Designed miniproteins, single chains, continued (3). Designs and how they scored, part 24

Each design is a single chain, and the fold is of that chain. pLDDT is the mean over its residues in the fold that is shown.

## One batch from the design tools (miniprotein)

Design m8852
Fold by ESMFold2-Fast:
Structure m8852 (fold): chain A 76 residues (1-76)
Amino acid sequence: SAEEYREKGLEYYKKGDYVKAVEYYEKALELDPNDRETLRNLRKAYLEIVKDPSLPSEVREKALEKLKEVAAKLNE
């Protein structure tokens, strides 16, 4: 369910595994595209990926693109 994927995403987020967190939050969003809680959680996790200099630049750039998309949805 969307709820189970969101809870798994939060588990990885709490562990500092933001790449895994966004994977599960995106799966939750596929099942419930308008869930504002999932969108807020995705925004937080993508921001953490963007801020992490240990991750490849391509990963951070894609996360920034996704962060902008999620922020736009939340402003609707």
Scores: mean pLDDT 86

Design m8853
Fold by ESMFold2-Fast:
Structure m8853 (fold): chain A 66 residues (1-66)
Amino acid sequence: ATYRVTFRGDVTSAIGWVLRLIGEPHVEVKRLSADTYEVTFTGDEAARDALLAELRSDPRVEVEEL
């Protein structure tokens, strides 16, 4: 599944999330703009759902399914 992730916080917190996502196994990250990324999960659904829940727990992170 592919999601659009937008970081509305400061640049440092956005960089932290991007580095974590790039480091995750079975996650592909494509930069669309300075604060917006396309994230594709190629692993199992449980791992995807856990990472999505963590992203959605940050009120400055917006996640939209593509």
Scores: mean pLDDT 77

Design m8854
Fold by ESMFold2-Fast:
Structure m8854 (fold): chain A 64 residues (1-64)
Amino acid sequence: EKPSHPEVEELVREAEEAYRAGDYEKAFELAVEAARVAEEKGASLETEIRIGVLLVATAAHRAS
């Protein structure tokens, strides 16, 4: 089990909170930043999946 960097976990948490609040633009921006930090500093497979789901879900809302 490889832990996610705390910065990645914080960004994912904030993105999920924004998504739940209906702020899809903010959720997308936070998810993009989380993906960038995960590439630089590392993240668990679970966290990478969460980022991917957020990116797809928020992009779908922004396109519709």
Scores: mean pLDDT 80

Design m8855
Fold by ESMFold2-Fast:
Structure m8855 (fold): chain A 74 residues (1-74)
Amino acid sequence: SAVEQMERLEELTVEEAERRLPPEVAEAVRRAVEARRAGSISEEEAERLRRLLEPVAEEVEAAIEEARRRFLAE
């Protein structure tokens, strides 16, 4: 299903972030995934995640691209 595919890609994204990025950034990626799954996020948490992720946006995108590559190879 589309939900299962999205959840698998999100799991791989968190794994790649944990492998490649500082722990605080990897935690921010995990929290972003949790917020999407919950369907809600506070303005304060959204702003905090933005501040943590924007300075390393290129590295986060690289982690997402590797997760997508792994997902498509399954």
Scores: mean pLDDT 83

Design m8856
Fold by ESMFold2-Fast:
Formats: sequence, C-alpha cells, structure tokens
Structure m8856 (fold): chain A 118 residues (1-118)
Amino acid sequence: MTLEELIEELAKEKKKVLIVYDSSDEASVGRAKALEKLLKEKGVEVEVADAKDLEKILAELDKYDVVILVADEVNENMLELAKKAVELGKKVYLLSPSGEFREELLKVVPEVEIIENE
C-alpha cells in the first residue's frame, strides 16, 4: 500500500487516526507533521503524539480506529503500542525507511501493515 492509497482510504472511511512519532529523530518528527497536514487536508480526524507518552496514548487508544507509527529507528514504546492497538482491533501502519525497525516490529506484531512511500 502506498501512502497516497492509505490517505484516500482513511478519508473515505471517516477513520479517526493517531500518528505516533519518535521525537529523538528530527526526520520522524518532520514526516509525522507532513502526514498530519496531508490527512487534515483530506478531512481526516487526526491527532499526533510522541512515543515517549506511551502511558497516556494507551489510556486514550480506544478513541482511535487507526494508528500510524513514524520512526527511522527501533522504538520500544512503539512496539508495545502496536501490540496493544492490534489486541484492541485497531489497524496499525508503519511509515519508516528503516528495514531494521520493519523487521523487528513484524516479528512482534505481524498484523502491522508497512506503508511504501515510493
């Protein structure tokens, strides 16, 4: 699935989206903000959160239909979040250029869908 295909599907289905980014990586923050802008331009209800706020995110996770994880490196909080989101029946996507994070996440949570950004 491409990023454009995901955005169109989320807009069509009126899904409530949570974007979670790794604030230790400036590129991840930039990608998360760009994705937030694109989704809002399509009329998608979207909120953005830092992976460091895991406990707060988990407490509010039931409010969202879809979780999009944005990280360039392995993030332990995102692994835990992805597992809990899938257990609650949420759709989880990963937007990452990192093959290492893709591999580690899929070993723990094989239900996560990888977004191809070209």
Scores: mean pLDDT 82

Design m8857
Fold by ESMFold2-Fast:
Structure m8857 (fold): chain A 60 residues (1-60)
Amino acid sequence: PSRDAAVRAAAWAAREALEAGWSEEEALKKATQMVQALFGLSREEAEEVAREGLEEVLRE
């Protein structure tokens, strides 16, 4: 999958966590772990993608 697909997956995970009452830090961690596992990204790449996804959710 493309980077765009990873960002959308991260946004979904972050939104789910925030809706469940998790903090932004917990949402970022969940999104990072998800995209790292699903897309085979490095920790650094997964964290960047997760931050981008979380930012999209927060800008809504």
Scores: mean pLDDT 81

Design m8858
Fold by ESMFold2-Fast:
Structure m8858 (fold): chain A 63 residues (1-63)
Amino acid sequence: MEEFQELLERSRETAREIVRLFINGLAEKLGLPPLPDDATEEELAARWHQIEEEVLKWLKEKR
């Protein structure tokens, strides 16, 4: 039964890595530096907030 919990933990790590890669991909397009592999949840959230701000600026100035 503990094997299922271990699978969930591994799945969460994989999901976090996918989210990190996605955030870094968007950040690169916006000229923001990529986050390191050991980035914390707070750092990921802060970077996502920066991406949102840059996207909103880009949409307003897309002329």
Scores: mean pLDDT 72

Design m8859
Fold by ESMFold2-Fast:
Structure m8859 (fold): chain A 84 residues (1-84)
Amino acid sequence: SEKGLELGKKGLELAKKAKTDEEAKEAGRLALEGATLSETEEGALLALKGGLLAAKAAKTPEAVAVATAAALAGIGKLFDLGVK
């Protein structure tokens, strides 16, 4: 849980400052891993926001795919937690 939050925060920070496709891909990967390890609403929101910002910085289909997967994982966790 704590590890998931830490990864989600790192992913979001990288996504905020991402200027290259490689940085966007890494931010998306961290956000996705954070989502899979987190069981909290905060962790899910970090993954969603990190994924969306990483997608904005992404320039390749591969980077867009991982960023989108992170955002969807965040949404899925929010639904699993019963957030409405």
Scores: mean pLDDT 82

Design m8860
Fold by ESMFold2-Fast:
Structure m8860 (fold): chain A 66 residues (1-66)
Amino acid sequence: MDQLLEETRKRVEELLKKAREALKKGDLDKAKELQEEAGDLARRAMVELGGPDVRVEVDRESVLKA
């Protein structure tokens, strides 16, 4: 659909991958920070593209579960 949504999805996946690597290294603080950053990025992208009419919380939950 939107290039921004696709770019945000890839960026979020990259951050989640980095968070998992931090967890494997035992760096819990870094992992938490990256996880929160991924969630924030997804939320901001939804606001930029569709505004408050879009289900931002559903998108964020899907990202956090990934």
Scores: mean pLDDT 67

Design m8861
Fold by ESMFold2-Fast:
Structure m8861 (fold): chain A 67 residues (1-67)
Amino acid sequence: SAEEHLERGKQLEKEGKLMEAAVHYANAIRLDPNNAEAYRNLGDVLEKLGEPVSAANLRAKADALNP
């Protein structure tokens, strides 16, 4: 489920496995495109991976979904 991918992403992020966390957050978004938390968490991980433009776009999407 989307929530299982979100929780697995959070666990991997705590372990410093940022690329694997990003994959799970992306799968959470694919399963539930209205999941603001998954967009925000993916944005945070992408910023840490050196992708600030992609991170900003994902955070903007999260803000639009959680008014």
Scores: mean pLDDT 86

Design m8862
Fold by ESMFold2-Fast:
Structure m8862 (fold): chain A 62 residues (1-62)
Amino acid sequence: KTYKATIVGDRPALRSDGSTVEKGTELTVKSYEVREDGELLLELVDGSTLVAHPEDVKIEEL
């Protein structure tokens, strides 16, 4: 099962390699979780990870 994540907030999301993903970007996600500190962790289909604030991301089931 896959999900589509769209960055909708003005705050860029942070990739595990230190690069950022800006507002309007759509990503294909294989899993996600909300961590205890309130951050959203997304695992992309390419195996990389992304951290964002939950309010800045829209997730849709594909």
Scores: mean pLDDT 80

Design m8863
Fold by ESMFold2-Fast:
Structure m8863 (fold): chain A 61 residues (1-61)
Amino acid sequence: MLTEDQRELVREANRKFGLKEDGVLDDETREYIIELQRMLGLPEDGVLVGVTLVELRRRVS
């Protein structure tokens, strides 16, 4: 289950990509997270924790 901070971050990411602003980690949002992880040289697991969470927060702010 996503934390409130993770859900808010997913809403911001979805807003930037024209997706639903519901904070749900759907396949389109997960694909965006995997692409972000690829760009940063992180494991492409689509999990919104650790460095992935920090970097997503920085990019959607």
Scores: mean pLDDT 68

Design m8865
Fold by ESMFold2-Fast:
Structure m8865 (fold): chain A 63 residues (1-63)
Amino acid sequence: EERKKIEERRKEILKKLFENEPKELLEARAKLDEAVAAGDLEKEIEYAVKELDVAVKALLELK
């Protein structure tokens, strides 16, 4: 029951983050998914770094 409460709270926080996500973050995530599906490790790393950079920038803009 404690675990379920934490999971529900996490989903609420994620929903709020997604509502304010910039389009660039969604695009970076899509490219990362493509690289993972293709098994292209080099591109997977590249797009993961890009996603992180965009996410950090978006969080800094919110603060």
Scores: mean pLDDT 68

Design m8866
Fold by ESMFold2-Fast:
Structure m8866 (fold): chain A 58 residues (1-58)
Amino acid sequence: MVEASEEAKKAAEEAKNAKTKEERLKYSQRAGEALGFDPKNIEESEKGGAAAAIAGGL
C-alpha cells in the first residue's frame, strides 16, 4: 500500500493543479482509487476538493 499511497498523493497534486473541473475530478478519482476508495464516493468528495484532503491525510 505504500506505493499506492504515493500514487494517490501524486494524483491529488495533479488534481490541485488541474485547470478544469473535469481534469480535477479525473485525478481525484485516481487518487481515491489508489487509496482503495470507491469512485462513487470520490465524486461526492470532489464537490469540495476532498480528494486532495484524502491523500493529504496520509
Scores: mean pLDDT 61

Design m8867
Fold by ESMFold2-Fast:
Structure m8867 (fold): chain A 65 residues (1-65)
Amino acid sequence: TTKKTAFKIRAIAAGIEYGVSVKIEEKDGKFVVTVEGDDEAKKKAAEKELKRIGEEFGFEVEIKD
């Protein structure tokens, strides 16, 4: 629980930092993350950072779009 909460907080913070909207869903033991924004370069950077954060926490992160 605590580890999942920490991951979600970090993921939301990354979305704010890159100026994108981040939606997080838990499915089949992994996190499915949707990134929305008007700047494709910022979206791509946020998606890369979200995968990195997932790896740090030991979670599988799937980018959906």
Scores: mean pLDDT 81

Design m8868
Fold by ESMFold2-Fast:
Structure m8868 (fold): chain A 65 residues (1-65)
Amino acid sequence: SHMNKAMQERIEQIIKDMAEKVEQLFEEMKSATPEEKEALAKKVQDIQKEAGERIRALYEEAIAA
């Protein structure tokens, strides 16, 4: 039930990687067409969903110890 240091660092890394990728996509959106912006927005959602799934898997692994 307590997050250990290693688990916290893994979660922080996932969040950081997600944030960096999302920031890059938002920069691309600044010069994108409306159609490209829609595609980029979907990529942002997919990245956020994958990060959430990875974090959930780490929590489930910790609980099932």
Scores: mean pLDDT 82

Design m8869
Fold by ESMFold2-Fast:
Structure m8869 (fold): chain A 65 residues (1-65)
Amino acid sequence: SNGSVGGALGLSGFYKMVARELVSQKDYESLRELIEKLKELASKSDPDARKVLEDTIKEFEEMLE
């Protein structure tokens, strides 16, 4: 509860900035690639970290629709 969740929150914040930049550049292909990588990372993460990453993935998927 003291290490893995902090790392996931930090990564989520960083990836949200990256996703915003990709959307501003209309680089939806790179955004799709990022979503795929985050899904793989979520599958290998602790449940707490996975929930944070899954929420972030849903936000990114909404940006593609």
Scores: mean pLDDT 77

Design m8870
Fold by ESMFold2-Fast:
Structure m8870 (fold): chain A 73 residues (1-73)
Amino acid sequence: LEELAASLSELERAILREIARRGSATAAELAKSLRLSPSTVSRHLRRLEAKGLVAYDRRTRTYSLTPLGRAVV
């Protein structure tokens, strides 16, 4: 968990915290809340999903924290 947390940028940690605050969020909601471009947020979300920290729900088109993601925030 410590090595995983150390591999995260401040921006990635901010994305994880915003998802934790909301419970779930779309890439567009995260971009608006963090004042980032949608493309920037989408790239970081893809990396976080690859690390197993977030999960994407196709039905709602939202990202939520995995149990591992909750452990690192």
Scores: mean pLDDT 82

Design m8871
Fold by ESMFold2-Fast:
Structure m8871 (fold): chain A 100 residues (1-100)
Amino acid sequence: MEEERESLLEKVKKLREMFEGNAQLLGRDPELVEKYRELFDAIEEAVKAGKTLDEVIELIRELGKKYGLSEDVVEGIIAFLTGEGGIRGTAAKLRLIGEM
């Protein structure tokens, strides 16, 4: 349980670092950047509060709808955090990187 939580937190940190780096380099809209920061903060808080992976996935979908994020971005975040492999998981992760 503890190891799964730490692994998930590290994945969230890596995803945030990738987003922050790309946002700064690509001159992303500050309003869009704030929405992503709020999303990552909410995910980190949920994981630290002991939420399960399934509960975190539901939270990501809810916040994605709230902030008007595309389904591809939401799927990409979920695929990154779950470590889903294969063609579908790789494609979702690549789409997420392209949106960041």
Scores: mean pLDDT 70

Design m8872
Fold by ESMFold2-Fast:
Structure m8872 (fold): chain A 74 residues (1-74)
Amino acid sequence: SKEELDREIERALATMAGYLLAKELVRQGKMTPEQARELVDAFAEKRNLDEMRKAIEEALKASTGDEALEIAKE
């Protein structure tokens, strides 16, 4: 169904956004690979593109990986 496909696409986009954010935070030295996996899992639960964008913007401003994880879990 369209609704089922839309949900699959939303989950795929959220997961991809989480991976890209996690990769950048690890590259910057702000996050460990273990924290990055937790961030991806938290991001996979998001269902709104505006919420994902806001979380990405705020997480990139975070001073630590722990702060970025708290932002991702909201």
Scores: mean pLDDT 82

Design m8873
Fold by ESMFold2-Fast:
Structure m8873 (fold): chain A 70 residues (1-70)
Amino acid sequence: SEALEHVEKALEALYKGDREAAIEHLEKALEVAPEELRPQLEEALRYAKQGRYSEAIGLLNEVAKKLREM
């Protein structure tokens, strides 16, 4: 899944504290994600922009789990 690849790259960027890379991959994930997961990805993007990386990571792990089960 292209959406899953971008979510996993966003997670890697957040663990490294790379805000710019995290935002880029989250925006790419939003372009290709299923409609039902877009609100959670938009919330994760807001957390990342606010520097709330732990909250963004938690939400993105939930999104990644859902994408693997689709």
Scores: mean pLDDT 89

Design m8874
Fold by ESMFold2-Fast:
Structure m8874 (fold): chain A 74 residues (1-74)
Amino acid sequence: SNEELLKRLEELLEEFIALLSKHFSPETVEKVRKHVKELIEKLKKIIKEDPEKGKEILKRTIATVEQDIAALKA
């Protein structure tokens, strides 16, 4: 479901922010947190207006964040 995909994306973004917190200033991390919140709010609106398009965007965003996390851990 889109709710499960959104929850998975939120969990991945929390992991991403935790990794950034090890290497960047609290001010930089807070800016990233604000962008993440805005992204989630925009995705929620897209899901409400067009659930199928929302699902596609969620899946692609999840894949991108997973790759970014893997790259940061390498």
Scores: mean pLDDT 85

Design m8875
Fold by ESMFold2-Fast:
Structure m8875 (fold): chain A 111 residues (1-111)
Amino acid sequence: AEEDKKRGDERYEKAKAAPPGSELAFNYYIQAAADYFNAGDYEKAVKILDEGAERFADDPERAARLYLMKAVIYKKAGDTEKAEEYLQRALEAAKGTPFEDRVREAVERIR
């Protein structure tokens, strides 16, 4: 809860300070969003994932992972329509890639 918010703040600052497009930046965005999600701050978790999605828009694997995480957050927040929208975006991002089967399996687990 409160400790998750503090960790999220620290990791979000690290994400912003990391080199743009780096694996380090991606991992900190995901970790910060997860920390805010665990703290129950779904709005901030989604906002951080939106910022991450802008930075990784041309990376199909990372884009799919960000969409899957947004779907989980929306489902937990009770927004089933938005959850399904982002599950479909994850499938589209992974289509024709080596990650397609993994993303499909993740979608079925989240549904």
Scores: mean pLDDT 83

Design m8876
Fold by ESMFold2-Fast:
Parts: structure tokens; C-alpha cells; sequence
Structure m8876 (fold): chain A 111 residues (1-111)
């Protein structure tokens, strides 16, 4: 699977988890999409930002999965920021469908 297809698959999973209220799994899926987008991002500073954000999102989501429910809101906030950055990067690359999907994930996480 190419990296943009991997990002799309991760965002589709993130949307499903977010709509079910599974914030930790949604956050892990958003982080996966951010990592995939970072690999094709032509700007190395933007790619670095996406990777750092993905790493933080994974760490927070893992804390929730390990039983620290107090990390859930921080995991949600990190996933929202990651989804926003994925949408921005996708739009700049001309990947309109991927940007729209990331925006739908963002909206679902804000509810």
C-alpha cells in the first residue's frame, strides 16, 4: 500500500472509532495517518512536525489503553491537532479526498 492509501485507511478507521466514542483507538489511527503523510511530505520541517505530533498522540493513546483514563482528554486534543495537520498537509499536496476525510475525523473527535 502506498503511503497516501495507508493514510486514508488509517483515517477511515479513526472516523469509525471516533463515531463509536473509542478515543484511544481513534487517536492511534490518526497518529498512523500522520506518520504516513509525513513520509510523503516534501517539506522536511512539516514532516518532522507530523512525526512529533504522531509520537505524542501514540504515547497519550497508549496511556488510555493501559488504564489511565485521565489521559483521554489529552489524547483527544492531540488527535484533533494531528487530524488538523494531516488535513492541511493533504490539501497542500492536492489530496482533496484525504483532506476532507481528515476534516470529518476532526469533527467527530470534537463531539
Amino acid sequence: MDKLELAKANLEKALEYAEKGDIAKAALAVAGAAMAVAEVEPDPEKAKELRELAKRTVELAQKVLDGDKSAEEKAREAAIEAARKVAEAAREMGEEELAELAERVLEALEE
Scores: mean pLDDT 87

Design m8877
Fold by ESMFold2-Fast:
Structure m8877 (fold): chain A 78 residues (1-78)
Amino acid sequence: MSKDEQISLLSGELGRIAIESGADPDKAAALARKLNTASINGDKDAARKYGQQLIDMISSPEDQARARKLLQQLLALT
């Protein structure tokens, strides 16, 4: 899998966790797209910001912990 494909998969998974936790699907999808674009462009600060906004939409502490691990993996690729 290419680096860009891995970034897309991780940002999509982050958005999916937020939606499954009861977040607004349109808002979560928009943030996941912004996260994906920032990460592909090497903008770590923007990626960290959008990733944290997605995590903040997650109400479950267990899902927040999982999302934080995915964000760390995504930032390592950025």
Scores: mean pLDDT 85

Design m8878
Fold by ESMFold2-Fast:
Structure m8878 (fold): chain A 62 residues (1-62)
Amino acid sequence: EREEKIRKFIIELYKKIGLTEEPDEEHLELLVKLALKDKEGFIKRLKEAGYEELAEELSKIE
């Protein structure tokens, strides 16, 4: 369930930043695994990249 929530978040992230292209499945899976393994690190990277709101959305996923 948590992995599914993270996967959905990453897909929504791509939509929110205005990308019209669907994320590559292989790349998406790597991002999901990274976020699942190190959620705090992923949040920090989003904040450093200027996506503070997206970082907070990710932090709400339990």
Scores: mean pLDDT 73

Design m8879
Fold by ESMFold2-Fast:
Structure m8879 (fold): chain A 71 residues (1-71)
Amino acid sequence: MSEEEVEEILEDIEKTKEYVEKLPLPEEEKQKLLEKLEKLKELVKAKKFEEAHKLAGEFQAELKKALAKIA
């Protein structure tokens, strides 16, 4: 993975963080999602891409669950 690819991933994480912050979610769910995004950002910066991929999957599952509660 190149530095350019890392930059794109970090940009996507930041956009996702902004998206989550704007969602009408309970504070506890929002904080949980934001904490996972912060951890994901740190893993990507550390170039721990396998761990980042696993955490991204966990984040997507939690986000889907949270969105189902506000639908």
Scores: mean pLDDT 80

Design m8880
Fold by ESMFold2-Fast:
Structure m8880 (fold): chain A 74 residues (1-74)
Amino acid sequence: SEEEEREELRRRIKETLLAMVDALQSGDQAAFDRYRAELDRLLKEAVERFGRTEANQLLIEAMAEVQAELKARA
């Protein structure tokens, strides 16, 4: 379903954001740049599939989950 596809894409955006944070904290610039490119690709896919408003909502949701995950790791 579109809802399952939306949830899968949100999960991938979250995982990519967490990977970017981990790369930044470890000083791995090459990994950070790779994940930044993947994030851009996923956001373009979200816009193409669901439109700009929904893509923005997916990013907001993913960022909120990333913040919660980082607090749990602290």
Scores: mean pLDDT 87

Design m8881
Fold by ESMFold2-Fast:
Structure m8881 (fold): chain A 67 residues (1-67)
Amino acid sequence: MSAEERAVLAELRRLAKIAEENGLPEIAQEARDVMERLEAGEISPAEAARRGRELAKRLEEAGVTLP
């Protein structure tokens, strides 16, 4: 696993945890699905990072303040 892939997986795990803690299980599940696809080689690290940014935006739009 590349350093880029590990960094993206760490960010997706963080987003999933934040979503679960803020009562947004659908966003948490989407983050986990992106992680599974990346680990399976179904998507690139760049695509996974893009999807992670969209999930972060949806968390912020739902009123969650990201650190």
Scores: mean pLDDT 83

Design m8882
Fold by ESMFold2-Fast:
Structure m8882 (fold): chain A 58 residues (1-58)
Amino acid sequence: ALAEAERLRAEAERAAAEGDYEEALKLYSQFMQAANKAGDLALAQEAYERALALHQER
């Protein structure tokens, strides 16, 4: 649930920082799903916005 979402977020941010945009996008997608399952719409929104920004950078 929430702990899973936080783990996925940290992994996505690390992948993005390393320039692995494909892995980062995959992890942000999983983060969004985990946040939605936890019922945290704000966290899911954050995941979506991060993925969108990353897509624009690549």
Scores: mean pLDDT 77

Design m8883
Fold by ESMFold2-Fast:
Structure m8883 (fold): chain A 99 residues (1-99)
Amino acid sequence: MEEEARKHVERGKKLLDQGKYEEAIKEFEKAIELDPNGPYSAEAYTLMAEAYLRLGQYEKAIEYADKAISLDPNNERARKVKALALYMLGKEEEAKKYY
């Protein structure tokens, strides 16, 4: 199960690099299903937040960034995604808390 979760994260990363954000999200969802309490799930939430940010789906970007932060409060990558998504939604003062 862990090896399959890792493969889905790696496929999702390649899809993100290609700008295939919706396809990347599907791969990260599979990784979370295979490893819901493991490190691949934590990474998948961060990468899903980035994918939703790139798609302009800012509320979903915040949702998945919050999931990643709940697993690791020191996840600077997820915090930056949340900050940028809040800024894009016009919540600039809230965004400053994550920079």
Scores: mean pLDDT 85

Design m8884
Fold by ESMFold2-Fast:
Structure m8884 (fold): chain A 80 residues (1-80)
Amino acid sequence: KLDEILYKATRHFEKVYEKAKGSEEDLKKAREEFNKYIDELQKEVDSLPSDSDKAAGWFYLELIRKEFENYVKELEEKRK
């Protein structure tokens, strides 16, 4: 279900975000790992039974990826 895919994305975001709080190298690695995971979740979205759910899932994964990038920027600003 779409809800499960979104929960997977947000839980992974949370874990990766905690890891990113360490060093700048950890943050860079976390960014790359998160983007790869979201790409994998796209395949789960493609398995959804309705076209509208597929479109919504794709759109939400893009939003989560964008929000993660915003959080990464916030972490970088806090380090200054």
Scores: mean pLDDT 76

Design m8885
Fold by ESMFold2-Fast:
Structure m8885 (fold): chain A 66 residues (1-66)
Amino acid sequence: SNEELIKKGKELMEKADAYLAEGRIDEAWRLVKEANELFNKADVSVEEAMRLVATYLRVVGARLDA
């Protein structure tokens, strides 16, 4: 369901933030891409989309600094 896709996407974003905090940038990037794919299949709120963008930008920044 739409709700299940959003829930899974949020779980992946939380894990991505945790990996990013650990300096595991490649794992964080993988999870952010998976979350984005799930959110693209779901009808997501602006709040949910903004959270994904914020996490995405943090991961991209970390990759550029590596």
Scores: mean pLDDT 78

Design m8886
Fold by ESMFold2-Fast:
Structure m8886 (fold): chain A 52 residues (1-52)
Amino acid sequence: SMDDVLAKLKARAEELREQAKKSTDPVESQILDGSADLADAMINWMKRKEAE
């Protein structure tokens, strides 16, 4: 279940970065990239949590 959650978060982070690249709004691009960065940070935190 944790591996499944991590895989979904990673896929979402990648989707957000692709959306940021396609956005014509610089504020929207920054928000999307920032959201992807947060998702990556959560993935790393959850991996540490799972590793004990």
Scores: mean pLDDT 83

Design m8887
Fold by ESMFold2-Fast:
Structure m8887 (fold): chain A 55 residues (1-55)
Amino acid sequence: GAMERAKAEAAARAVAEAVRAAIEGGDSQTAGLRGREFFEANPEWAAAADAAGVG
């Protein structure tokens, strides 16, 4: 429902911010791992991200 979507969007935003911060800090391995873990736990969001061209 809308609550599940809002939760997924908030989680994706948090992951995107963590990835951005890790890249800026020079830790691209942590950025990649965190993103992969999120999408593995949330396959529906992985499909949405792929459709948006952010894979």
Scores: mean pLDDT 62

Design m8888
Fold by ESMFold2-Fast:
Structure m8888 (fold): chain A 88 residues (1-88)
Amino acid sequence: SEEEIERLRKEFRELLEEIRELAEKLKELGKEEEAEKFLFEAEELEGLVGIAEGIGKITGDPEFLKRQLERLVEEARKLVEEAKKALE
């Protein structure tokens, strides 16, 4: 549903913000290469969301968009957990 798509968009944005905050903490600890890796992967995921949104708009297929957003949210969650482990 459109409501589910909006929830996924919000969750994705919140996860990207968390990744960026964790990357700043990694920089403060002198882990600059790890921070750059997480920032690059976050930028890649943001680009993939843009592509999925564009395809969804052109095709008018909300189920495709929902599936792609679910996948990208899951990838963002994994990235958050990896960044948290890097802080340990």
Scores: mean pLDDT 89

Design m8889
Fold by ESMFold2-Fast:
Structure m8889 (fold): chain A 62 residues (1-62)
Amino acid sequence: SDAEKAAEAAKKAAEEGDAAASAVGGYQWGLHGNRELGLKGAQAGQAGDAEKAAEYAVKAAE
């Protein structure tokens, strides 16, 4: 539930163009679920790709 909420927050951050917030959300919940996907989300956010960061956050939360 918390992982799903973090993924939803990451999607909203991506829609607002906040790649850093999206990356942080994805990374945090990757540590509790799928770490590899969380790390990919963080990398996408660092590159400024908020949409990909949000996609990885959602996958990490499943």
Scores: mean pLDDT 63

